# Designs tried in a protein design run: designed miniproteins, single chains, continued (4). Part 11

Each design is a single chain, and the fold is of that chain. pLDDT is the mean over its residues in the fold that is shown.

## One batch from the design tools (miniprotein)

Design m12349
Fold by ESMFold2-Fast:
Structure m12349 (fold): chain A 59 residues (1-59)
Amino acid sequence: MTTPNTREAGDLTIRIQNGDISPDNQRRIDDLLRRSEEEGDTGGLTAARQGRRLYRQRQ
């Protein structure tokens, strides 16, 4: 089942793939990582980590 954090991470990843590497998008990924960790959402945490990796590769 897709959690809200996993869905948000997916949306952010699509934005990064389309060239949105702004500092705002980076902060959103960092917030999502923290939120997923605090909630124990392993799926959300994994998805957010993938988004952060893609952000670093595109930067």
Scores: mean pLDDT 78

Design m12350
Fold by ESMFold2-Fast:
Structure m12350 (fold): chain A 85 residues (1-85)
Amino acid sequence: PMPEEVQEFLEEPYKKGYEAGLKLPKEELEKYREEIEKKKEELEKELKELIASGVVPDTLGLRLILKGYDYELKGFEEGVKEREA
């Protein structure tokens, strides 16, 4: 089970993505998706570089932010799906 603090942290980006998927103009949907994916890729690259550098004992914060982007994308895709139904 995920700690409640982590669940609360991930609920906010999911809701943000969901509302964006529902409410954004159709022309902005692809840009929103691309921007989140770019942020996720950049953060994944930074995380890998930090791990490779040898001593970064606290990667938890970066991993939580990365998971936040995953949940924002999930929310966004569900919002888009709901909008298309």
Scores: mean pLDDT 77

Design m12351
Fold by ESMFold2-Fast:
Parts: sequence; C-alpha cells; structure tokens
Structure m12351 (fold): chain A 76 residues (1-76)
Amino acid sequence: SIEELVKEIKEAVEKGDYSKALAATFRLAVEIVNAEDPEKAIEKMRELAKNSKDPQVRELLELAIKLAEGLREIEK
C-alpha cells in the first residue's frame, strides 16, 4: 500500500539504507499511478511531503510524485 511504502522510505532513510529508500520511492510512484484515484493520491502525497520534517524523506516523496505525474502523462 501507499502508506506502507511511505513508512518503508522513512525507515530506510533513518537507517541510512538509501538503496532501499530509492527502491521504495520507485514502488511508491507505481502505486500512485495504479491507485483508484491517482490525482487524489498525488494530492495526499504532496501534503505528506510538505509536512515531512526530514529533508531527505521530503525529497524522495517529491521524486515519487514527479515520477507518477510523468508516467500518467505518457498513459494519456
């Protein structure tokens, strides 16, 4: 789920496992695209990124959003 992937990103960043954090970020982008309401999922992710205290977590969430938006534009 989207919530589990966000948790995985936070835990991976906290542990310094950046390979795992990046993998979870790419999976998060795919989950956003495949959500029942991808636009609503993107909006929710923007709020989570804005409220993230860790700059690295914020950057990875913003990367997931950009990847999801790019993928959705191709699918149109």
Scores: mean pLDDT 83

Design m12352
Fold by ESMFold2-Fast:
Structure m12352 (fold): chain A 62 residues (1-62)
Amino acid sequence: SAEREELIDRLVEEFGISREAARKILRLVEERGFGVSSATVSRETGVSRETAHRAILWLKSW
């Protein structure tokens, strides 16, 4: 959807991550909710735990 692509574009711009990493973060949050751990997101996407934490909080505020 256009909204999903906008979120991916903004995650890439805000956090300097790849589009693949941004898509995986969105998928993990959609599947597991905003309570998903930064450690899990970091492991699954290859981004740092700090970046994962900030991305989850940013998505929660969207």
Scores: mean pLDDT 86

Design m12353
Fold by ESMFold2-Fast:
Structure m12353 (fold): chain A 79 residues (1-79)
Amino acid sequence: IAEIVERALLEALPELSREEARRIAERAAREAEKEETNQEKAVVAGLAVGDALLSKGLSQEKAREVAKRVAEEILKALS
């Protein structure tokens, strides 16, 4: 999960440092791993990414776009 999140973040936000992307990805993966279903894992990881991006000052629209993309990539990889 963490590797999928990190790649999706760097693809969507190429200005994000690799260290920052890795830290966000590790936190999102840790939260997602607590969930039982692939759908719940994708949703929770997306929400964690969105929250982290909002905290960094990204717009609500951009944070939501990236969070949705992360959730879709996780669901695709786990299906």
Scores: mean pLDDT 80

Design m12354
Fold by ESMFold2-Fast:
Structure m12354 (fold): chain A 94 residues (1-94)
Amino acid sequence: SKVEKSLAKFFKQFLDKSKIPREIVEALIAYEKGEITPEEAMERIRLFVPPIFKLLASDETILNAIKLALKDAKYEHFEPSTPKEVFDEFKKLL
């Protein structure tokens, strides 16, 4: 959707200024594997999502936008605490 693409552009700007938090990666893996709901995934990453986005889009739309933003990210763009195995699993789900 247009909203997902617009939000993805914002998250890509975040990637230019900081490393991708491990909490975002792990929440998206659990969500994609069907282990948690969109609402549970959003609660895990709530500190990394601007409050205004929750007013503009559903949890599922925001999660899909973050996935779209991260699809081309390299391991070096993730915070150093992220294990290579976690990164590899995440990339397989995109």
Scores: mean pLDDT 81

Design m12355
Fold by ESMFold2-Fast:
Structure m12355 (fold): chain A 84 residues (1-84)
Amino acid sequence: MIYAPEIKSVEDAVKFVKENALKLKEGDVVVGETEDRIVEAHVTKVEETEEKKIVTAMIIELDLENGEPVAGSFRREVVEAPIE
């Protein structure tokens, strides 16, 4: 589990995954926390080719008051990052 205090929204989680794609591994969970939400990015799949790394992440918001997923918060992101 990776705690990322900079993640305050689903959009911040997407940005984190894109900026850190080369460092992420399958099974990583990146967690950000706000005053009323927990934002989790679950790295569900990592594929590596000769030219690029492909990271698939599922992003979800959880309500801190009731612990339930926020409606419409589920987002699947596929990020391609070139291997240098």
Scores: mean pLDDT 77

Design m12356
Fold by ESMFold2-Fast:
Structure m12356 (fold): chain A 86 residues (1-86)
Amino acid sequence: MTQEEKNQIIKDNIDKNEEAFLRQMSRVNGISVARLRALMAGAPPRTEAERRAVRSLEMMIDFYEQEIAEGGNTYGAQLLLDLLRR
């Protein structure tokens, strides 16, 4: 298997995990998936539930930045950071 094929599999898994993550966050916080996507894109939070969701996303960004810095699964962590920071 080539590095490009491995990278595509990782990306596909992250895309699937993004959908699962957004559904879970939607259920837990009572926020629509569309609003979670807007918050990830830098939209300002409108409610306390949306502010909590933003804090959770920021904690996840910090976690994946630390994983990259410590030499863990750097490629997967970088793709997740790119999704969270857009």
Scores: mean pLDDT 68

Design m12357
Fold by ESMFold2-Fast:
Structure m12357 (fold): chain A 95 residues (1-95)
Amino acid sequence: TAEAHFKAGIDAFNKRDYDGAIRYFNQAKAIAESEENVDKDLIGEIISAIAAAYAFKGDRKTAIQLANTAKENYPNSAHVKTNVKIIYQLLGETD
């Protein structure tokens, strides 16, 4: 399930396995997007989590691009707003 892959990604992220986290999050995103009733908030949360993993990995360009994509496509998601703030704080960027 998308939720199971997302959880595996969070577990990898907490272990500082950012490459593993990105793989699991991409799998979670693909499953979430393929569901009959698409959970848009979950997809936004997953995209912002991928952005956070890239930020912690030190890939600033990819992190900012994904954070901006999540913010643009999911502007009302509380999870996206929280993750984008964390990413911008980590990278020293303004929103």
Scores: mean pLDDT 82

Design m12358
Fold by ESMFold2-Fast:
Structure m12358 (fold): chain A 121 residues (1-121)
Amino acid sequence: SMKEELRELVRDVVTAVYDLIKAGNFDPNTLRVAITQVFKKYLSDDDLTIVLAYAGTEVPLEVLEKESEKVRVATLLFRFAMDFQTNGSATLSYNGKSVTLNAATDSEEEMIEKVEEVLLG
C-alpha cells in the first residue's frame, strides 16, 4: 500500500542519517546523495525533480499541499534530515503535529516511530 511504501521511505532515510552520524560523517553533500539514492527507490524521476527543487527552496505550505502525499512526505523528510545532521537536532511539523528529535538522546527506532507519527499518523 502507499502507507507501507511511505513507512519504508521514512525508515530508509532515517537509517541513512544515523549511519552517517555513527560514522562521524557530517558532510551535507554525502547525506544529500544518500537521501537521493533512497528516493530513487520510491519516487518517479518527475517526483524526484519536484522534491529536490522544493527541498532546496522556501515554498509556502499551500504549494506543497497541492503535491502528492509521496512528494510532500519526501520533501519534509529531506529538510528534516538535513537539519538533523547539521544541528544534531531538528523539529518536524506537519498537519498540526510536531516533534523535536536529538541525535544525542533519540535512538534510530524512536526517530522512525516519531517521524512516522508526524508525517503519516
Scores: mean pLDDT 84

Design m12359
Fold by ESMFold2-Fast:
Structure m12359 (fold): chain A 90 residues (1-90)
Amino acid sequence: REDERIGLRAVAEALRAAAEKVPALKEVAELVEEALRAYVEEEDLEKAEELDKKAAELAKKLAEEDPEVREAIEAALAEARARAEAALAA
């Protein structure tokens, strides 16, 4: 659970930062932040999984439509993985 929480938080933080530069990612960032809140604060795993799936589907659609958005998503996910790995290794 804690590993999943660390991973989801890292993704939420990276996407939020990306959305500041690429506004099209704002909805994806909001969905991931809602998933994190449902997972951590509400303990509603079903809601968290549904929101995470919606975020992934929206991100995929946006990436297919705009190469700039695709690059931003890939960069954000790479940063999220690095942050999560660093947190787990500490």
Scores: mean pLDDT 80

Design m12360
Fold by ESMFold2-Fast:
Structure m12360 (fold): chain A 80 residues (1-80)
Amino acid sequence: EKEELMEELSKLSPEERVEWMELQVELLEDAKAPKEVIEKMKELTEEMKKAYEAGDEKALMEKAKEAIDLLVKYNEESLS
C-alpha cells in the first residue's frame, strides 16, 4: 500500500532511493507501460538525482512521493 511504501522509502539512504526510482523506470519499460508514465518517472528520477547531489533531502522525498502517487494512479487506471 502507499503508506507502507512511503515508510520503506524513508528507511532507505538517499542513494538507495535513487536506485529504487531507476529500478521502477526499468520495470515500467519492461512492462511496456504508457510512454507518458515512463517519461514522467524518468523526469522524477532525474530531479531526485539532482536533489541528492545538492543534499536537498526535502526535494528528494517530495519527488519520491510524486513517483509513488503516479504509480498508484497508473495501477488504479489499469484495473479500470
Scores: mean pLDDT 78

Design m12361
Fold by ESMFold2-Fast:
Structure m12361 (fold): chain A 54 residues (1-54)
Amino acid sequence: SSPEEAKKQIVAALTKAGVSADAAEVVADGLLSSKPSPSDQDIEDTVKAVVASK
């Protein structure tokens, strides 16, 4: 799958959870750097971690 499509999906999930677009892009880049093909579970775990840190 395209890294650009994965980034859009991660950013959309984070912004839907109340994370700003700028912060969501930074988080998405970090996740894709460690997991180039993140699963739906990886994305959900990342959203939970970011929301819990707020």
Scores: mean pLDDT 80

Design m12362
Fold by ESMFold2-Fast:
Structure m12362 (fold): chain A 86 residues (1-86)
Amino acid sequence: SLVEALEEIIEEVKKEKNPGDSAVMNKLTSKAVSALSKHKASQEVIEKVAKAGQEALVLSSTDPEKGKEKFIEGLKEAKELVEKEE
């Protein structure tokens, strides 16, 4: 399910040891967006995750831990939006 896909990505982000690596953060964002698109998530959900990933990428260049937390928060918000839709 879409919720399960988001949960898997959240866990993958939590386990990431190099959140300051732009290639790693881009790969995680691409995986999340691809999973959402495959499960036909709303454009609002897809854009929220993409934006959170980009904001996390920018933030992780100066504070990798905060960048990681920002991305996790965006993914959790996307999950809440999906769960409210039945």
Scores: mean pLDDT 80

Design m12363
Fold by ESMFold2-Fast:
Structure m12363 (fold): chain A 93 residues (1-93)
Amino acid sequence: MIELTVSTTVAADGTVTGVGEIEMEKAEPITASLVLASRSQADRDVPTLTKTVYGEKQVAGTVSASFAPGEKVQAFMISESGEVTTGEVVTVP
């Protein structure tokens, strides 16, 4: 079984960070895309998370970008099967 979790956080300087975590019952190769999306713009660049190492049951990735004050930003992760998991919507200070 594979579990995907996503969180969205924002810093006082306007940096928004998305964290995606993948947990597996056993180590296997998996690909997932972690994205930051602003309500005022299209999806940002998508980092790919891939692991093929024996003994690793959890992998994590982060994506960070600066946004303008007042923007609403959300992190989300898309699995290779097309399932979407979303983090919180944050407002940039």
Scores: mean pLDDT 65

Design m12364
Fold by ESMFold2-Fast:
Structure m12364 (fold): chain A 80 residues (1-80)
Amino acid sequence: SVREGARRQVEAARREAERLAELDPSLRPLLEEAVELAERGARLTVKVLEGKGTEEDLREAERLFAEAERLLREARERAE
């Protein structure tokens, strides 16, 4: 389901952020931003699923998830 997919994306972002923060605690602000973006994306996805959002909200959710993934990739590169 769409709701389940959004939940899994947030959980995956949180798990990766926790792992990276243990490797390099200096990345915490970047990782917190990535998780926040994923949570905002999930919130918009749920809003659309409940009939209270628009197709533009869904596109914004996709953009937020993509940005969260970009920040997590940046954090992985910096942890090296």
Scores: mean pLDDT 86

Design m12365
Fold by ESMFold2-Fast:
Structure m12365 (fold): chain A 102 residues (1-102)
Amino acid sequence: MTEKESEETTVGDGETKINLEITNKKGKTLVKVEIEVEVKGGTGPVKVIIESPKHTIAANVPKDEGKVVAELEMNEGDVLTVYIEAVGNTAKVKVKVKAEEL
């Protein structure tokens, strides 16, 4: 089992940032992604996008704070990317990933 956490990062108004990029170097792996978002003012939601080669998961975090959790299977060499988009606000974000080889 492999765990990886991003440092806290700030996403400014109108920005889309890659907060985490991980390449799966194991065989077939179940990946659990946990994203904590704290919204710092503004009037819009913060959009969280979790992307893998097979699918994309998108969620909107409301005005105060939220947590997005996703589980997905990855093959060897697959890349997991977490994007945060802030529109009309700023966000403080932390990403935690746990991986378990199947």
Scores: mean pLDDT 71

Design m12366
Fold by ESMFold2-Fast:
Structure m12366 (fold): chain A 97 residues (1-97)
Amino acid sequence: MEADKLLESLSDEELEEIVQLAAKRLNTTVETPSGKISLEEAVRRLLDRFEAQGIPRKKALVALARSLIAELMHREGKKDPVEVLKELLDELRKRRQ
């Protein structure tokens, strides 16, 4: 609920950064027909596919951010998606460029 409002208030650039930070924190690989790729690369390819299919970039980014935050909550034993999102936003703010 609150996490959804926060995600929808972010710019596309901030959402791309949040999605990439969440994927990097999960630190996993995805099997493809051409071999293993990082989750970060898999997410980039998925965004390109959504754009090619006419899915709005903002909608795709918000959906991916929700999914990655939910996975981080599950793996890290956290109960509040806002807690995970705030940690990712703090990391983004520390990058200040």
Scores: mean pLDDT 79

Design m12367
Fold by ESMFold2-Fast:
Structure m12367 (fold): chain A 57 residues (1-57)
Amino acid sequence: MYLEIVAGPLEGKRYKVIKKENNDYIIETEDGKKIKASDFLKEHLELPAGFRLVPED
């Protein structure tokens, strides 16, 4: 399962979901860091941004 960014400069980028954690998801970034999806969106996009979950290809 992947988290796909749906707006902004990272639109269409997909990050692997490692696990679900209490209304949030832990994702793996390009550097192999594990971070909460909500924290990633706030820190890196600086705008209200959405994501969607997509199945693995």
Scores: mean pLDDT 69

Design m12368
Fold by ESMFold2-Fast:
Structure m12368 (fold): chain A 74 residues (1-74)
Amino acid sequence: MTANQGTATLTPTTATFTTNTANATLTITLARSDVGVAWGRYTGADGKTVYRIPITSTDAAYGPMPAELTVTEV
């Protein structure tokens, strides 16, 4: 796995990310309140605000997780 293997959209209150790995589905829900200075923020090619969010898995059963998630604010 490499960085940015997931994509989510950030609504006014939440963003949801879903990925499928080895027939497993992982759903990550992100609250807008989690958007802060710790997330890399930049403008994408479409003019929307894009965030790079670090992700760490604490459960070895899920295998290697992406180091970063790209989230586009809608």
Scores: mean pLDDT 48

Design m12369
Fold by ESMFold2-Fast:
Structure m12369 (fold): chain A 55 residues (1-55)
Amino acid sequence: MVKRLTAFIQSDDLEAAEERVRKTAETKFGMEIVSSERLKSEQGREIVRLTLERR
């Protein structure tokens, strides 16, 4: 059973993408976002690293 999952999001709309991941994790996997970190890629694009844990 997976207790923790790390996901990386790259999108022109990071807030909308993060919300979609949150909804899917909560409704399908019973997981919640416990950490959100904004990073920059090699090309200077913003990426969000999410850590999700099972409730």
Scores: mean pLDDT 74

Design m12370
Fold by ESMFold2-Fast:
Structure m12370 (fold): chain A 84 residues (1-84)
Amino acid sequence: NLEKIEKLVEEALKSEDVEEQYRLALEAIKLALEVAKDLDDINELIGATLRLIGAEFEGDEEAIVREARYALEVALEVAKRAEK
């Protein structure tokens, strides 16, 4: 699912909507979890998920954008490690 995650990253980076960036980041994490091979990769994705949800729960839009970008980067790297 690397190609799908790459598309989600592009859409999120192009978006000016914090809610859309949050939603796209969660979708990228979900796709990366489906292909994650190792406990370390799974732990990174869980950590990114908790940080992102925490920022949204606190209502900090700046933190949501930052953590969404982090989650997208983690999802992309995990998907790359799961592929050839």
Scores: mean pLDDT 85

Design m12371
Fold by ESMFold2-Fast:
Structure m12371 (fold): chain A 85 residues (1-85)
Amino acid sequence: EEREKLRQAGLRLIAHVLRAVGAYLEKDVPAIRRDLEGIVKIAEENKDNKELVDFAIRMLETLRKEFADDPETVKLIEEAIEKIK
């Protein structure tokens, strides 16, 4: 049961990352914010799982690097990372 919940959490996290990339390409800031909030929520709900939390932080850092030319999006990602740390 717990293994299945962790697997589903990881899949939901990856889904939010992919949706955030799509929203960024569409210049949809509200959608980017929603998906970043989803990543934060999953990490917070699984705070005792260091591997999942570290993975979430790595994904957010990857997004920050990819979207570096957009200061507003970078700020949203940095705020998400700070909430998880």
Scores: mean pLDDT 83

Design m12372
Fold by ESMFold2-Fast:
Parts: structure tokens; C-alpha cells; sequence
Structure m12372 (fold): chain A 84 residues (1-84)
């Protein structure tokens, strides 16, 4: 249901915020991947053009947290996701 999707998104956003504050690179990468996959699976096809913007926002937060080392793997995962 849409309510379950919203609940999952909110939970992942809360987990991402906590991981960024904790400088937990492993959790940031995992949650970032899960957020991108959730958006890929749940966005209407016409709104999938918003996915690159979602990645840019995630990368911005990751850079502000000083966790730039996870960016190449997150970008590689995003490219694999788009190839589905």
C-alpha cells in the first residue's frame, strides 16, 4: 500500500539522518542504496527522471558529513539500478 511505502521511506530517512550524524559510512551506504531502490520500485515511470536529483541530494548530505569515500559505490549501485 502507499501508506506502507511512506512509512518505509520515513524510516529510511530517519536511519540515514542518524547514520550521517554518527559518521557511520557502512550504514549510510546501505540506507542510501535502500532509498534509491525504494524510489526506483515505487515512483511512476514518468517520475523516474527525478532519481538523478535524489542521488544528487544524497551525495550532498554525504559530502557534508565527510563520508565521500562511499560515493563511488553509491554511484555504481545507481547505474546498476538504472540498467534494470
Amino acid sequence: SMAAVVERHDALMDELAAALAAKDAETVLRVGKELLELLWETLPPEDRRLLPRALEVLIGHIRLAGLEGVIPELEAYFEELLAK
Scores: mean pLDDT 85

Design m12373
Fold by ESMFold2-Fast:
Structure m12373 (fold): chain A 68 residues (1-68)
Amino acid sequence: APPKRVTVEVDFTKSEEEILAEVEKKLREAGITDEALIANALEGVRIAVRLERQEHPELKKLEMTIHL
């Protein structure tokens, strides 16, 4: 069965598009094939990345757990 959560190291020095592409790759490599689930997870990551950049502009990397 596909996992209910995936942990990804996010590099905040990369663009939002690069971060989302890396996360999508990790989700697909973890066996997630549901396109709606991937799209929902990526939107959550986009929101989280924007908030973290606003609150902690000096942050270079963070481990993020994505719940599916």
Scores: mean pLDDT 81

Design m12374
Fold by ESMFold2-Fast:
Structure m12374 (fold): chain A 82 residues (1-82)
Amino acid sequence: SVAEEVYEEAKRLLEELLDPARLKEVDKRIQEKAEELMSKSHVSREKALAIAAIMELYRVLVEQGRTEEATRLSSEWLDRLG
């Protein structure tokens, strides 16, 4: 699905940007955020995971001073998700 593709793309970038310890922390936050999204709205698990991964990648890029890239990637992927 598009949601699975977006999740995998965001996850690959997180793996490139973060050391293994930080990646484990971010992965836990993605799971927690996805569960929160599923509890608050009737989105599929796949879509919730994709949105959560986008949100965490946005945070990481902004922390690195890459706000323009974060905004463009997030907008593109959220548009693909509908």
Scores: mean pLDDT 88

Design m12375
Fold by ESMFold2-Fast:
Structure m12375 (fold): chain A 74 residues (1-74)
Amino acid sequence: GARVHEGTLKAKKLTSVDEDRAVAEVEGPQAASLRPGDRVKRVEIPEEGLVLEDATVLRVSPDGKKALVAGRIV
């Protein structure tokens, strides 16, 4: 099964929004542990006042410093 990350991730950048779904960019040490297809229970985007739940990691940069996660806005 997919790996599940129980901890809350922080995103600095919102990449796209479509209805109740959003893609956010996670940066720094938290991104290094992520792999494409991993599940993330909660992602906060404090500057936007948004929270994503039941997120999936779409991709990780080749250097592991950035990741895109897609989830449901709550």
Scores: mean pLDDT 82

Design m12376
Fold by ESMFold2-Fast:
Structure m12376 (fold): chain A 86 residues (1-86)
Amino acid sequence: SETPPEEAARAFERFVEVHVRALERAGLLAEAAELRELGRKLIEALRRGDYERAEEYARRMQEVLDRALADPAARAALAAEVAEAR
């Protein structure tokens, strides 16, 4: 069965917050701001049932994360934020 839109939206809200905090912790403020904006648009698209737009925003978020996580400091910050979220 498909994940309910609101459950998916809540999961992405948590994902975005953890990753934005990691990028801010690493000093990647521009990438953090871009990720937060794309995350907001993704969550809005999911809540509207606009899965085509949600997939587009998810791809753009992955591109931002791929660039940012090339930095070892960003990877270390993400590991710390994931540990703190437990």
Scores: mean pLDDT 85

Design m12377
Fold by ESMFold2-Fast:
Structure m12377 (fold): chain A 55 residues (1-55)
Amino acid sequence: SKEDELREKLIEASKLEDEAEAGEKIFEAGIEYLELSKDEKDKLAAERMKEAWKS
């Protein structure tokens, strides 16, 4: 499933030794994971994370 795929992306990102690259990929996967949620609270969190990334 897409959820399992994103979980794998998060795990792989956590194994990266480059902190900046790991952070970027974890942040991206986290946003995608939250966007898959049926909870409006999780979707709002994803939107907030996207705005934080821009600043």
Scores: mean pLDDT 75

Design m12378
Fold by ESMFold2-Fast:
Structure m12378 (fold): chain A 82 residues (1-82)
Amino acid sequence: MHALIVVTPEELDTVEARIREARAAGATSVTVEVVGTSGLSEEERKKIAERVERALEAAGFEVTAVHITPGKVVVRGRARAA
C-alpha cells in the first residue's frame, strides 16, 4: 500500500507521527510532500528534506528519492523488508 502525506513547514512536527500511522496502517511506501516552501531559503528547504529523511528512517523506511524545488520538498521512502 502507498501512502501520501502532505504537510506545510508549520506542520513538520507532525510528520513523524503521520509516517508512523501510515506504517501501522500497512504502508509499504510513503511519499511526503512539504508544500508552501517558496518563501523559504534554499538552506531551509534542505533542512526540511533532512528532517523528513530522518523521520522516515526512524519509522523503518529506506529513503529512495529526495526532490527539492522552490515550492515543494518531496521525500520518498520504502519499507524495509520485515
Scores: mean pLDDT 85

Design m12379
Fold by ESMFold2-Fast:
Structure m12379 (fold): chain A 65 residues (1-65)
Amino acid sequence: SSKIEQIKALQKQLQDSHQRRLEQLAAQAKENPEKAEALAQQARRDEEALQAYLEKLNQLIKQLQ
C-alpha cells in the first residue's frame, strides 16, 4: 500500500515536471524560432522517455497489488 502510494506520488511529480519542461521548451522556441524544430524534437524524445518510465512504474504497481 505505502509503496504503491509512493510510486503514484513519483508518477505525479514526473508528469508535473514534464509539463514545466514543455512550457520552458515552448518559451525557448518563441525566443529562438530558428531552434523551434530541434526543441520540438527534444520535447518528443522527453515525452517518449517519460511514457516508457511511467509504464515501468505501472508494471511495478501491478506486481505490488
Scores: mean pLDDT 86

Design m12380
Fold by ESMFold2-Fast:
Structure m12380 (fold): chain A 79 residues (1-79)
Amino acid sequence: EDAELVRRLVEALRRGDKETALALLEELAPRYPIARFLIERLRRLSAEQLRAIGARLPDDAADWSPADFLGAIVAALLP
């Protein structure tokens, strides 16, 4: 269930699909509060910046735990 949401989120990020990425984060937010932080940060990013984040994710990122995956994205957004 959550693993499928992570897989879809990886694909949305790689495509720069901001609308889909935000919708998937909203679905994760009740179980993973860190997703709320990501929603606010991703709203400020361009599609190109989302694609850059997605392009840097390793091939096995879709198989990561949701907590580890979301934490890695937060780290990528911090200077």
Scores: mean pLDDT 80

Design m12381
Fold by ESMFold2-Fast:
Structure m12381 (fold): chain A 79 residues (1-79)
Amino acid sequence: KKEEEEKKKLEEEYKEKKREKILADASAGLYRMGREVLRLGGESEEKIEEYERKEKEYEERAKELEEEAKKLEEKLKEL
């Protein structure tokens, strides 16, 4: 039963990382779309750069979460 509890914990962590990744990807997409709206509206380059920075920040976060999820998936395969 200890192995079942460990597997359940890893499955929960894996699902949480996948959910966080989806949210990070969604945030990156939102800033990407917002940047285009700002660009078409003639907003300042400073504000456009802020949105670009946020997009990259969330893209990097999503990749980090994907790598963490992959490590958890490998641990689950070993059980």
Scores: mean pLDDT 83

Design m12382
Fold by ESMFold2-Fast:
Structure m12382 (fold): chain A 74 residues (1-74)
Amino acid sequence: SRFRQLGEELVEELSKVFPKETVELVRQGLEALAAGDVDTASRYFIQAVNEAIKAGVDGHLITDLLTQMWGRLS
């Protein structure tokens, strides 16, 4: 589906700037969203942000990630 395609494009873009662990959690969150499971998606997105913070990713990139993920939940 187009939603799946857009999710894969986002994952590819995030892979350029975020750790593999963060990207994998975002991928799982997007798959949960595609299945209509907002609660599971929210849990994966929170874990992705926490892993990025632990890895020392720059705050501006973390804010952009939050905006991208929360925009998809709303």
Scores: mean pLDDT 78

Design m12383
Fold by ESMFold2-Fast:
Structure m12383 (fold): chain A 92 residues (1-92)
Amino acid sequence: MAEEAAEAAERLAELLRDKDPELAEELREAARFVREHAEELSDEELALIYGKLGQTALSLGDREAAIELYERAISLGHHTEEFQKNKELAEK
């Protein structure tokens, strides 16, 4: 799960590299942080990370990635009502 969150952050950073290089760098730092602290991250913290990545994907128009990221956040059992609403917005 943590590795998947880091990979998603890196993918979004690559999409933002030319459009928003500052946000791209923040996402790369987030990916590094997630990998370095994978054993220390709680399910709640990981769910919040997936939620933020889902919002970023949606802002870029990548609805499929946003839905997948919100589903991962929901699966962790924290803030599920908020992420379910965000997923529904990504689904139209």
Scores: mean pLDDT 81

Design m12384
Fold by ESMFold2-Fast:
Structure m12384 (fold): chain A 60 residues (1-60)
Amino acid sequence: SMQDETDKMLQDQLDSLETLYEKGAISPDELIAAIDAMLEQVPNASEDIKKRMEQLKEKV
């Protein structure tokens, strides 16, 4: 479905952001800003994706 395709793309993007953060390529503030920007771009993201976004924000 289109929702499943969107979720996959968002998961891949979140995986990339988490990897960049773990490598020290981006700061905690930059990670949070990137996640917030994703939510603004895809406000209808699934609850599972939104939960993962919140978990990543909690990680920092």
Scores: mean pLDDT 80

